# Designed miniproteins, single chains, continued (4): the designs that were tried, part 45

Each design is a single chain, and the fold is of that chain. pLDDT is the mean over its residues in the fold that is shown.

## One batch from the design tools (miniprotein)

Design m13523
Fold by ESMFold2-Fast:
Structure m13523 (fold): chain A 91 residues (1-91)
Amino acid sequence: MTDEQLKTIALFRSAAVHSGVYLTQRMAQRRNDQEALAQAQALGAEIERVHRELKEAVESDASRERILEITERLDALSARVAALEAAILAA
């Protein structure tokens, strides 16, 4: 995989995680789960921050290692979104 391909894939994955948390927020709203909604909004803010950091890293031609580090943080946030979604569905 080229560095250019890595950057493109990282940005696509970041966009997918952002879309996922938005759907989780809507699920919480539909279930009238105010605690889950607050948690989803907090996760959304963290995801937006990490997404901005990724865009800045790509624009500044940061190292491959730096892009992978940010992507690992996005993967952790994605797992937290999935766990919250599962909790909402179980309630």
Scores: mean pLDDT 83

Design m13524
Fold by ESMFold2-Fast:
Structure m13524 (fold): chain A 85 residues (1-85)
Amino acid sequence: MTGLRGQALGQIGVVKKQVEGGLTLLNQGLISPKEAAEELDRLIEQLEKLRDVALSKGDEETAKRIQELIDELQKIRDEVKKLAS
């Protein structure tokens, strides 16, 4: 399926796996809290762009799913930034 929804759901899955991998590396001390926070900020920016595309296409359901992931990643980012302080 070549629609925006399929692309967005695929990207959500990829971002979730990247976050899981990054948090595992952070927990093992293989990356710094600063590096983890910078990667989370990058992923949030990618998701915000994807959400805006979904909204521009009238796909409010996909936009809501992306926003839920953004909210989750923002919470994780804020926790990681506290470790960097």
Scores: mean pLDDT 80

Design m13525
Fold by ESMFold2-Fast:
Structure m13525 (fold): chain A 93 residues (1-93)
Amino acid sequence: MEKLKELAEKLAEFLESQGYEVLDVRVSGNSIYIEIKGKKSEVKEIAEKVAEFLESQGYEVLDISVDEEKGVAGISVRLPDGTLVQIIIRVKE
């Protein structure tokens, strides 16, 4: 969907502006997958920054789940039109 692709591009641009190296960004259904190069222990900080960015853009953050050992975070977001989106961030060392 074009709306999710635009959101994915904005998230990638935001993460790059914060000094992270974005390796991959893909959209599948109502999910956005972002792969970042870094230490798995940084995934919580990255997820918190992404959540803050989303709130600043007018999106509602519903839930944040973090698995630091796997370097994975999931953020559940409600768009202004009521669409539920899952943002999955994976940190690759």
Scores: mean pLDDT 85

Design m13526
Fold by ESMFold2-Fast:
Structure m13526 (fold): chain A 89 residues (1-89)
Amino acid sequence: LIDQGRQLSQQGTQLYDQGNYVDSGDLYTQAGRLYQQSGNYQLASGNYRRASDAYRRAYQQTGDQSLLDQSRRYQEQSDRLFQQHLQLR
């Protein structure tokens, strides 16, 4: 799970650097889910935050409100998981 999450996160970064923000956000979201399933809330939070940023940039390119809604959703998930990480310390 952790190795697969890392691979997806790296692919998300490559797509982000290429300006393919929607596919980047989707890959970061998949990585976040895998880290969350493995109990690694810090890495899950980080990946959902990257997904949020990717969808926000996609919204800036397209004006598609659904992408802004996804950005907000994953920002909230990131914040929640980061709080869970802090409570486990």
Scores: mean pLDDT 85

Design m13527
Fold by ESMFold2-Fast:
Structure m13527 (fold): chain A 66 residues (1-66)
Amino acid sequence: IDELVAALKSPDLQTRYEAAARLVALRDPRAVAPLLELLSDPDGITRAIARETLRALEALGVPVPA
């Protein structure tokens, strides 16, 4: 989980999308808290990817706080 969350901050856009897809596939609620922290990241693209990943996890039944 921690490695995938770190990959979301990668300067390589492909790596970021691959990490997001893997996090969604794992459906692991442990990913929720680190993704919520990324919503405050100074990089707007990182925030957008974190938001979309959280939305996808919630749609798949992983509990995400409002």
Scores: mean pLDDT 74

Design m13528
Fold by ESMFold2-Fast:
Structure m13528 (fold): chain A 81 residues (1-81)
Amino acid sequence: SLRKPRPPLSPEEREEAIAWLAERLAELGVAQPELTARALVDFYGELFDRERADAVLAALAQDPALLAAFERHLLGGYVPP
């Protein structure tokens, strides 16, 4: 199948995605859920997929050390505005 780019997130969709993801990250015990959510949504931009993000985070939640490493990796490359 042909690979099509996803449409870019609108500012409203971006903030909704961040709020949704921050809630899930907080439930998983992530240290900085809002900042991690912003970093992840901004990293993926138009390619952000809630189902894939949720599935990946659910898998990472089975290994607290790997979840912490995932958060550090995202935040290490993220410059807040």
Scores: mean pLDDT 71

Design m13529
Fold by ESMFold2-Fast:
Structure m13529 (fold): chain A 81 residues (1-81)
Amino acid sequence: SLRDEAIRMLEGGIERLKTMSDEEAQKALGVGAQQLEALAQLSGDERIAEAARILQEAYENKASKEEAIAALREALAVLRA
């Protein structure tokens, strides 16, 4: 169930990112990474933890909006594997 919640969060995040500026996308990446890390802690799910790391890395690398969308798609693929 927490994995399904993480998947829904990332799917919604991708759609929201499409309407954001690069600056807004950067803030959203930071928040998303923190939310996924919290879900990973609650679930013990290593794939949610890996998804959180993907978002955190994009945030630290100052990803553009398009790079942020790519990072969320990569995180989503990890959760669906």
Scores: mean pLDDT 88

Design m13530
Fold by ESMFold2-Fast:
Structure m13530 (fold): chain A 79 residues (1-79)
Amino acid sequence: SKFTELAVESTKELIKEAKELKKQGKYKEAYLTAGIAAGLAGIGRGVSLLSGDEEGAEKLEKALEEAQELTKEAEELVK
């Protein structure tokens, strides 16, 4: 679906942004951005599963895992 395509692309962009923010030492911004990416990937996966888009669901599942790992890494650096 159009929503699934947007969710995949937006999640990938947010993950890239979060990684760059973390590299710059902006841990709070990285944490928030990665968290938003995880939320979007989770919602997008649910919609993909409801619409029968197995490929989209798999892409969003991988993106969700990456975003969750990045969120955890950034969280340990936020004070």
Scores: mean pLDDT 84

Design m13531
Fold by ESMFold2-Fast:
Structure m13531 (fold): chain A 83 residues (1-83)
Amino acid sequence: MEEAIRHALAEVEAIPEEEFRAELRRAAEEHGAEVVREIAERLRGLARQVREAAPDNPAAQRLARLLERRARLAEEVAREAEA
């Protein structure tokens, strides 16, 4: 579990926020704001699951915070696409 969480954290950290935001904007353009909102909801759910699975693991807490941050970016992109 811990090793898998560290690998997941490293993989997510390897994707810059600007690239992630650009991909979300493309998804909104191709599939609509609703798909990006679903991505935000899924990211929030994953963050919650990670916290629950490994509450005493610092890497898990860091991963959960990063997923929550990316969920907020997705919510922003979805809102922009609906405006």
Scores: mean pLDDT 80

Design m13532
Fold by ESMFold2-Fast:
Structure m13532 (fold): chain A 80 residues (1-80)
Amino acid sequence: MLSARSLKLLERLANGDTKVTPLELAQVYLEAKGEEFKPSEIEKTTTKLNLTLAKKKLDTPCDVAKYLASLAGVEISCND
């Protein structure tokens, strides 16, 4: 289940926040999968996430936010 911090980050991303970092996305991705975050594996996790996003054609911040939320069984909507 996603923490309040991760949910707020996904809401920011869904609203087009360009200040969301690869580190923050990797942390949310691991939390959504129920996996432990390890700082030493951040580059590996970021690469895996980017490949997954590219394969699924998730081209907008909204699509990325919806995908990450869906991994944790949460629904999120874009405000546009």
Scores: mean pLDDT 76

Design m13533
Fold by ESMFold2-Fast:
Structure m13533 (fold): chain A 113 residues (1-113)
Amino acid sequence: TSVRDVKLAFAISLFLEKVSGVKPREEVIDAILDSLRFVGLLNDEEIALLRKFLEAIFPEEVTVGQAISLVEEIFRGDAPLRKRIAALAVKAGLDPREFGLTDEEIEEGLSLL
């Protein structure tokens, strides 16, 4: 168990105190980002990138289970956030360049999936 895994588990716990069942996308995204910021997993630039990605991926109403599953997928392994988001955006049929990600980050991210 890494320090990152402990911080992620704590962030998920904080999220679950704020959100239950099904909620509007904006409420779920704000709760996720506040929790990740509080535990110090992401800097402000990474929070801004993750916000854009979650706004593109989530439906208008999001279940707590969907939110947790996606967050766990984003933080899977030890890869940098930018490369993980680049790869997951491609898999979802999105263009990662719309989020300010480079061709190199896309190629390297895809090699990690």
Scores: mean pLDDT 86

Design m13534
Fold by ESMFold2-Fast:
Structure m13534 (fold): chain A 83 residues (1-83)
Amino acid sequence: LDELKVVGISESSTSTVFFFRKGDSEHFVAVVVKGVFDLDLVGMPAREALEILLKKSKDVRVFATPELREEARELAEYIESLK
């Protein structure tokens, strides 16, 4: 968790996707939050970003490539702890 930062945000009509990167990795963890938010969280550490997001929506899903499976698991466990 402490190594993950928000590096990108993408919005749809019903959800916002936040992309998290570990250091200089080419792989990303995607966190999908139900709702559209006018929030610039780029550069924010994962713990702080997730605390803000879970105040806005409890409908949060985590998707990752196999290379970041452990980081995705830690993110999902942290999200559950904040509910």
Scores: mean pLDDT 76

Design m13535
Fold by ESMFold2-Fast:
Structure m13535 (fold): chain A 65 residues (1-65)
Amino acid sequence: EEEKREELLERLEEAKKKGVIVKYEITGGEVHIWYKIESQEDVTRLTALAIYLMSLGYKAKLYEV
């Protein structure tokens, strides 16, 4: 599922550009995300991203900065 990996990277980069996530790391079957929540919209975006990651079979590890 290489095509889904490209979409995943695009979504992670978009969230980083939006300031919702500070950084991310993909290690095996896990995606580690360091995030900063400043608004209700950020919560919604982060939640949607985490659900998307889990739907791809990744374990989402979320760390608040």
Scores: mean pLDDT 79

Design m13536
Fold by ESMFold2-Fast:
Structure m13536 (fold): chain A 67 residues (1-67)
Amino acid sequence: MSIDDPEFQEEILRAMAYLSAGVALAIGASKEVVDKGLERALKLIEEGERDPVKLNQAVLEEVEKAE
């Protein structure tokens, strides 16, 4: 798979969303809040979002709202 493959790009974006969720859990965010943020990021990917910054922000916004 090349970096120009849209399927590979989507797989990388999903992996980044899961990584962001894992980091949030590691630093003490609640599983419930992190799961909600991850669900939002995955929904954005399904809707065609390909900006990794926006996907990371979706996870972090749910964490921030809970605090």
Scores: mean pLDDT 75

Design m13537
Fold by ESMFold2-Fast:
Structure m13537 (fold): chain A 77 residues (1-77)
Amino acid sequence: DAARREAVERIRREVRDLSRTLDPSIQEQARRDAEEEAVRTFDLLVRSGYSLEEAERIALERARQIIENIQQEHLRS
């Protein structure tokens, strides 16, 4: 529905904003990986009975973790 679509759009925007702080060579990969996983997590949580607000918060935390992991891997390379 509209509320669910709006939550997904907010997740995508936040992930794009977060990825722009990374090195240009990894921005697009980090954005795609984090967005894909965050949206997947959001959908699973909503289907499991979580509220849209709680699912969005958890999905965004997952996205931040993925972006951090990609950045750390890049810095170690």
Scores: mean pLDDT 86

Design m13538
Fold by ESMFold2-Fast:
Structure m13538 (fold): chain A 87 residues (1-87)
Amino acid sequence: AHTPEERAALEEEITLAMMTMRASVTLPHPVRVERLAEGVWRATVVFDPSFTAVIREDGSITLSAPLSSLPPNPADRPHYANRHLAP
């Protein structure tokens, strides 16, 4: 039997997985998704943690910067597209 607590835990896992998939459709890069508030999640780009997106329950996504500011997926990034982030 599913208790309210067990159901809530399973629904949270499913919701985070769905939000991760949703973010990955908009951001073609690996992301981490975390809940900020009820119905609000933040996706953070793994290779560029300064780039974030806010996902809402209605499926809307708000980017911290234009997608054009992101290089291609790191796995597909050519050498000439390297960001000049030398210390």
Scores: mean pLDDT 69

Design m13539
Fold by ESMFold2-Fast:
Structure m13539 (fold): chain A 71 residues (1-71)
Amino acid sequence: DEAKLQRERALADALRAAGLPPPLSPEQAEIAREIGEKLRRIGDGLQKGLEVYRETGDKEEAEKLTREGAK
């Protein structure tokens, strides 16, 4: 736990010395996770919609699956 935080601080110092951005804070990491999860859901809905459209040609069902992924 604390050892992981110490390693993260050492990494942040190394990145700063190299002129690179530091790693995300816990709050920023949580926001990034939430955004990533939403994008994954949207992508999953799009994939399902495309598969249904390719297999059945059913545009309404494909649109429904895409909308469910966007929620």
Scores: mean pLDDT 68

Design m13540
Fold by ESMFold2-Fast:
Structure m13540 (fold): chain A 87 residues (1-87)
Amino acid sequence: MDRAQFEASLAAARAKYPGELLVAAVEITIDGKPAILAVGWVPSKLDPAEVLAKLEEEVAQLLKLEPDPANQKALEEFLAKVRELLA
């Protein structure tokens, strides 16, 4: 998603879950355009292990399709950040 879409989605999610929402995000480049990969979760509503397992699966799929080493590194850093927040 672009930054404006990310900010709008984040504002809506924070309004729905005030004080409970945890967010991880990273900026990558797709076809020369900046894009944001983000995940939001509410710890009281979602199992951290399930969130992590699904994200690991999605990131693995994205890494198979991503030829840019900089984007690969950004995706790996995103997953590491999510692991730390869910620990």
Scores: mean pLDDT 70

Design m13541
Fold by ESMFold2-Fast:
Structure m13541 (fold): chain A 76 residues (1-76)
Amino acid sequence: SEELKKKAIELAEKAADLVPATKQNMEQAKRYIDDLIKTESYFTGMATAGLRDKEHRDEVVALAEEAKKLMRKAHE
């Protein structure tokens, strides 16, 4: 589902707005949107970077995990 891929990237963009250190992983996920393994890897990288931000860690991790969930469903 192209709609679910778009929603996953929208969540990743929201996470990058909260924690700019996640932006490179978000841009790579956008670039490789049709590659499930690569996008899951980049969303995992966003969650890892988000854990280092004491203020926004819980929200960024939640956004990255929901993005992975939507991306997996998009490829089913």
Scores: mean pLDDT 87

Design m13542
Fold by ESMFold2-Fast:
Structure m13542 (fold): chain A 99 residues (1-99)
Amino acid sequence: SREELEKKLEEALEELEKAVEEKDIEKVREAIKRLLKLVFEAIDQGDYELALKLIDRAIEKLEELLEKVKEENPELALELDIGIGMLLIIKGLIKLIYE
């Protein structure tokens, strides 16, 4: 359901924040992968409006975390920036194809 995917996204964002605090690049990558899977789940259900909402929320959190770490850990900042880039591409594709 929409509510279940939104809840799972918030849980994945909490995992992401913890991974960033732990400075664990592998866990950050796995958390970003989980965010992407949730977005693709919404797309698979034909709920493009939900997919865009999940993308915007994920980008907001990734940008918040990027600002916190960009001076302290450039390697971690790069992983977050890659995640933002992937989400922006998916957002663009949804808007081009389905809107």
Scores: mean pLDDT 90

Design m13543
Fold by ESMFold2-Fast:
Structure m13543 (fold): chain A 78 residues (1-78)
Amino acid sequence: SREEELEYSKLLFRGLATYESLRYAIEKDAPKEELENLIKVGEEVIAEAERKFPDDKEVQKLVEKIREEIAKLREKLK
């Protein structure tokens, strides 16, 4: 439906924005508090994506990219 298409587009936009924020935080060596907050946001986006669009190839590809960036941030926080 058009409503489902809109929700899909919103999630893709939010996911892409989250992915870019995570990448930028890594590049600028953001402070620990900012990294922890971005990890939380990324995990919330992943949870929403897996709940709403578990079988969508493009969404799952974006989820994988976000997970990879979160893993890099977690290594910096050890």
Scores: mean pLDDT 85

Design m13544
Fold by ESMFold2-Fast:
Structure m13544 (fold): chain A 85 residues (1-85)
Amino acid sequence: LAEAARATAVAAAEEAVRAAEAGDLERVERIIKEAEEAIEELKTLPLPPEEREAAIEALEAAKRAAEAALRGDLEEARAIAEELA
């Protein structure tokens, strides 16, 4: 699960950067919302604490990348996406 969450987070962060570069800010906002929903879902699952924490941390990083992209800080967004990959 943590590995799947990390893969999802990487894809989301990279997509947020691409969407922002294309000027599609509505797509970036959608990515932020989807990350928030995924984090809330993970909190309800009966997972080992370490696995849950790792998965949430990855999705929170993806959310931060998308938030940076939404603000126009593409350098910060790319740095976060690269750290996740």
Scores: mean pLDDT 82

Design m13545
Fold by ESMFold2-Fast:
Structure m13545 (fold): chain A 87 residues (1-87)
Amino acid sequence: MNIPVMTSEEETRLLMEILAHELLTSEEIDAEKLVQRFEEWAKKQSKEQLEIALELLERLIERARELGDERVVKITERMAKILRELI
């Protein structure tokens, strides 16, 4: 933690912030492409990184539910299922 380099947690958080932005701004076909790219990314990650991503994704699902954005909820639930199957 004392080394001034980006940690795997910081990298995962940044990636999840980018994903959240894409999900909130994506139109139509981009959502399916995002899920596919997410699955390919997830298959290459360590269990620890997948657990961090799942935690962040579950928080995004809750925020999407609060906003009534059923599209984002469905997409993020699909991503969470992928992470749970890999963990």
Scores: mean pLDDT 72

Design m13546
Fold by ESMFold2-Fast:
Structure m13546 (fold): chain A 99 residues (1-99)
Amino acid sequence: MTLEEDREKLLELAKEFEKKEPELYEELKKYALEQGLDEEYADIFVAMMYEYLKNNKLNPEELEKLKEKIIAYLKALKILEEEDLSDEEKRKLLEELAK
């Protein structure tokens, strides 16, 4: 399945999240922006959080760890999209940031 299809789906989920849970959407989006993500990646972050929270009941500690992991992942993806890195460098960066 393509990254483009997943990206469109996540942006749609972010819009639904904003309509259904506006306060939580604002808190999570603000957090992502404060962590240095741009607006599009912040929306992807909140959509990923919403998808996870729909299926899981997380305690506050688990929620904080999930937020940090998704932020790190999205920061890595942004760098990989913006820089002409070799496939080997991309793989190493993702492995370094994947837990």
Scores: mean pLDDT 72

Design m13547
Fold by ESMFold2-Fast:
Structure m13547 (fold): chain A 70 residues (1-70)
Amino acid sequence: SMEVERVRPALEHALKLVEAGRTEEAIRVLRGVLPSAPEELRGPIEAAIEALERGDTERAIEHLRRALSL
């Protein structure tokens, strides 16, 4: 529960950064939180990072929104 509570604000921050076009900062936030993420969030977070690295902003937003709904 504490891990989810800490990770969720980081995912919300990353989503705002992506929506603002601040892609490199979003990747840093997601990479920073990934080691502390619960197993069910690791997949969506990793997928969001991979999408951002490819320049696929729409797909990254989908993965982040999915993670936030878990």
Scores: mean pLDDT 83

Design m13548
Fold by ESMFold2-Fast:
Structure m13548 (fold): chain A 82 residues (1-82)
Amino acid sequence: MDELGKLLEEGAQAAKAQGKEEELRQMIGEGVEAFKAGDVERAKRLFSEAASRLLELAGKSEYIPEVVEAINRELDRAAAAS
């Protein structure tokens, strides 16, 4: 989890530098609302898309499959605990 957080933080800084911080913030917000509404599949799509764009902006596209898998696993775990 610490490494995932660092990768996403680096991506967020890259997004800010490229002027895309607001677009990604909106996408993450929509993902949070989808998860709260019980739409786990929509939340997975939105968070995975946001993370993929963050990693692409940071030049770390090679980590996209690993980060997407971690996001999907965490969302499934959180949904099962609800």
Scores: mean pLDDT 77

Design m13549
Fold by ESMFold2-Fast:
Order: C-alpha cells, then sequence, then structure tokens
Structure m13549 (fold): chain A 64 residues (1-64)
C-alpha cells in the first residue's frame, strides 16, 4: 500500500498491456494524456502518480 508499490504494479501492467495490444509508448501516452517522458518514468517504476492518472493507467492495462 506504498506509492512505490502502486507505481511498480502500474509499470508492470502497462508493459504487459502494451505488449499484448501492440501499442507503443507514444500511443499509450496519448491515450492516458501524459507526455512520453512521463510515461517512460512510470514504466521504469519511478515518479509520482495523481489518483486520476493512476486510474487511467490501470484501466488501460486492463486492471480496472
Amino acid sequence: EEEEDAIRRVALGLRAAMKDKGWTVEEMAEKVGLSVEELQRLIAGKGELSDETRQKLLRMAGLL
């Protein structure tokens, strides 16, 4: 229940979803309303997530 744990789970889910759907980092960033740089940080398991951004990312990863 740490923010770091949540970010790591999002990163894993995003990576899996992109591979499954064949989406690029650029396409995923566009769909969730983030910059490519911000999304790359999240995929690396770094940075901070707003609740709204986290929910969007989990939805795209098929976890919501």
Scores: mean pLDDT 71

Design m13550
Fold by ESMFold2-Fast:
Structure m13550 (fold): chain A 71 residues (1-71)
Amino acid sequence: SDEEELKNHMTSLQEKLKQRFPSESEQIDSVMGTVTTDMISRLKAGEISLDEAKSLIDDIVQHLEKYLASR
C-alpha cells in the first residue's frame, strides 16, 4: 500500500539520520514521527500523492540534517 511504502521510506531515512547523529536520536524520532503522521494523514485524505509526500519528506529530512549538523 502507499501507506506502507511511505512508512518504509520514512524508516529508512530515520535510521540513516540516527546513525549519523546518534546523540540526537530522541529528537530525530520525535520530528520524524510527527512528519510521518502528518504525511500519512494527508495521503489518506487524498491531499497529496505518494510521490509528492516522498518529495516533501526528502526536503524535510535535508533541512533536519542541516539543522542537526549546525548545532
Scores: mean pLDDT 84

Design m13551
Fold by ESMFold2-Fast:
Structure m13551 (fold): chain A 75 residues (1-75)
Amino acid sequence: SKREEIEEIERRIEELRREAEEKGNKEAALELDILLGILRLIEGVGKVTGMSDEELLEKARRLLKEAERIMEELL
């Protein structure tokens, strides 16, 4: 389901953040923490505003793409 894909994306970004922290890349870890904060904020706002799972998934996919870019450029 789209909800399961969103949860998988959140978990993947959390995994990337932990990897960055374990490798001692403080900049990547901080940027990934910010992306996780943005995703959680979007989920909270979406819950209040009635955002669709499809719209939330599109936003989550964009954040995952940015997380992958950070890992490629900084690690």
Scores: mean pLDDT 83

Design m13552
Fold by ESMFold2-Fast:
Structure m13552 (fold): chain A 56 residues (1-56)
Amino acid sequence: GPLIEELEARLAEARAAGDHGLAAALGMLKQDVQNGKISDEEARAAARAIEAKYRR
């Protein structure tokens, strides 16, 4: 869905920039969303917290 596509785009950007910390955190978040472990709202909040901690 759109959230997975957004997370994939941000993950690709982080990897291209060499931001391994951000990439690892976004990769784990994407897996949790794909596995249905968290809601879209929880995932969006987590993504904002991750990006606030790591430079995008």
Scores: mean pLDDT 80

Design m13553
Fold by ESMFold2-Fast:
Structure m13553 (fold): chain A 68 residues (1-68)
Amino acid sequence: KDKEIEELLKKAKEAIEKGDTKSAVEYIDKLFDMKTSIDVLRELLDEAVRKGDYGTALYVAVQIAIMK
């Protein structure tokens, strides 16, 4: 579980870095389905904002708003 979350986080970060919003959203969706911590999603939100990927940032913000 933890190893799978780390791999998905790494892939999501790489997709954001490449400007591949579609792949980034797919990896974030998988992380959300796994009920990952809000801290992991916040890290992805910060990375997306930092890279100017506002589409991914908005998607992550919505996922965080749904989670407790």
Scores: mean pLDDT 77

Design m13554
Fold by ESMFold2-Fast:
Structure m13554 (fold): chain A 106 residues (1-106)
Amino acid sequence: SEALRAELIAAAETHASAAERARLAELEARLPREEDRLALREARGAVLRELAGAAPLSPEELLEVARIVGRALLALVRINPEEPPTEEEARARIAAELAELEAQVA
């Protein structure tokens, strides 16, 4: 589904380096128009899809991403059946799940 794809992209984005995430946030913050911010987010998603295809995650990482995306999707459907969460809300939930997993192995 498109929603599953978007969440997979968000999970892949969470694995990006801190410098790359900071740079993307800086560019988005410099765009005063909502339309331009949306265009940047869409372009970012397209690049992440291409990168995931060119340099796929390891089998272990793919399994973890699939588990996180599955849990996030179920949570989003249960919480907001009539008003789907924003892409930013979905990314925040996936990022939180990934951070929890990272803490478990630290």
Scores: mean pLDDT 49

Design m13555
Fold by ESMFold2-Fast:
Structure m13555 (fold): chain A 88 residues (1-88)
Amino acid sequence: AELERAREEVEALERAVREGAERYYNVPYEEYEEEALRLVLEEWARLRNEPAPPADASREELRARAEAIVAEVRPAAELLEEARRALE
């Protein structure tokens, strides 16, 4: 189902974000942001069977792509968080 797929996508993205944060926790945010965005976008592309962002993509381009993904995924993430709260 679409909700089950969205859950898997959100969980995988959360894992990628955590991995990125752990990897770059000692790096200035500007350097950290680009690397973290690439990690998240690569994981999203893998989940969607889409091509990874190009290696020469600008930071602005990566941010725009990430914002579009967040807008698409946020409603599903909010539903999953609400369901998790109901189970507690």
Scores: mean pLDDT 63

Design m13556
Fold by ESMFold2-Fast:
Structure m13556 (fold): chain A 62 residues (1-62)
Amino acid sequence: SDREREMQLQVELGQLAAEQVAGSPEEAEKALLEFAKEHPEIRDVALSARKNLLQVQEKKRS
């Protein structure tokens, strides 16, 4: 079902974001944008994850 697929994509997005945050923040941002482009059904969720990542990075830099 479309809902089940969407939920699984959200889980994969969360795992991707967590994995990438442990590495390069620039690579994490690029990966999240690419995921949003490839999966328009969860684009809003992916873009929200990117916004949260940028906010965390700005807070660490301040």
Scores: mean pLDDT 72

Design m13557
Fold by ESMFold2-Fast:
Structure m13557 (fold): chain A 70 residues (1-70)
Amino acid sequence: SPPKPPSMDQLTKGNQLVADAIKNNPVLTEEQKEKLKKELQKLGVPEDVANKLIKVGELGSQNSQNRPQP
């Protein structure tokens, strides 16, 4: 069977950790990303999901940034 998704409680806590980190710094450093990833994994969030939460949080914070187009 495919791995079970993380629980709603784990996702809620994970989202809160990512949101708090990004509120203070909308662009996380590599060290901050690694720390968040470890904290998310301690909550039982798989690495792939933790990476996704961090990316979604960063994109949400940066979506108003101008992105150059050709």
Scores: mean pLDDT 70

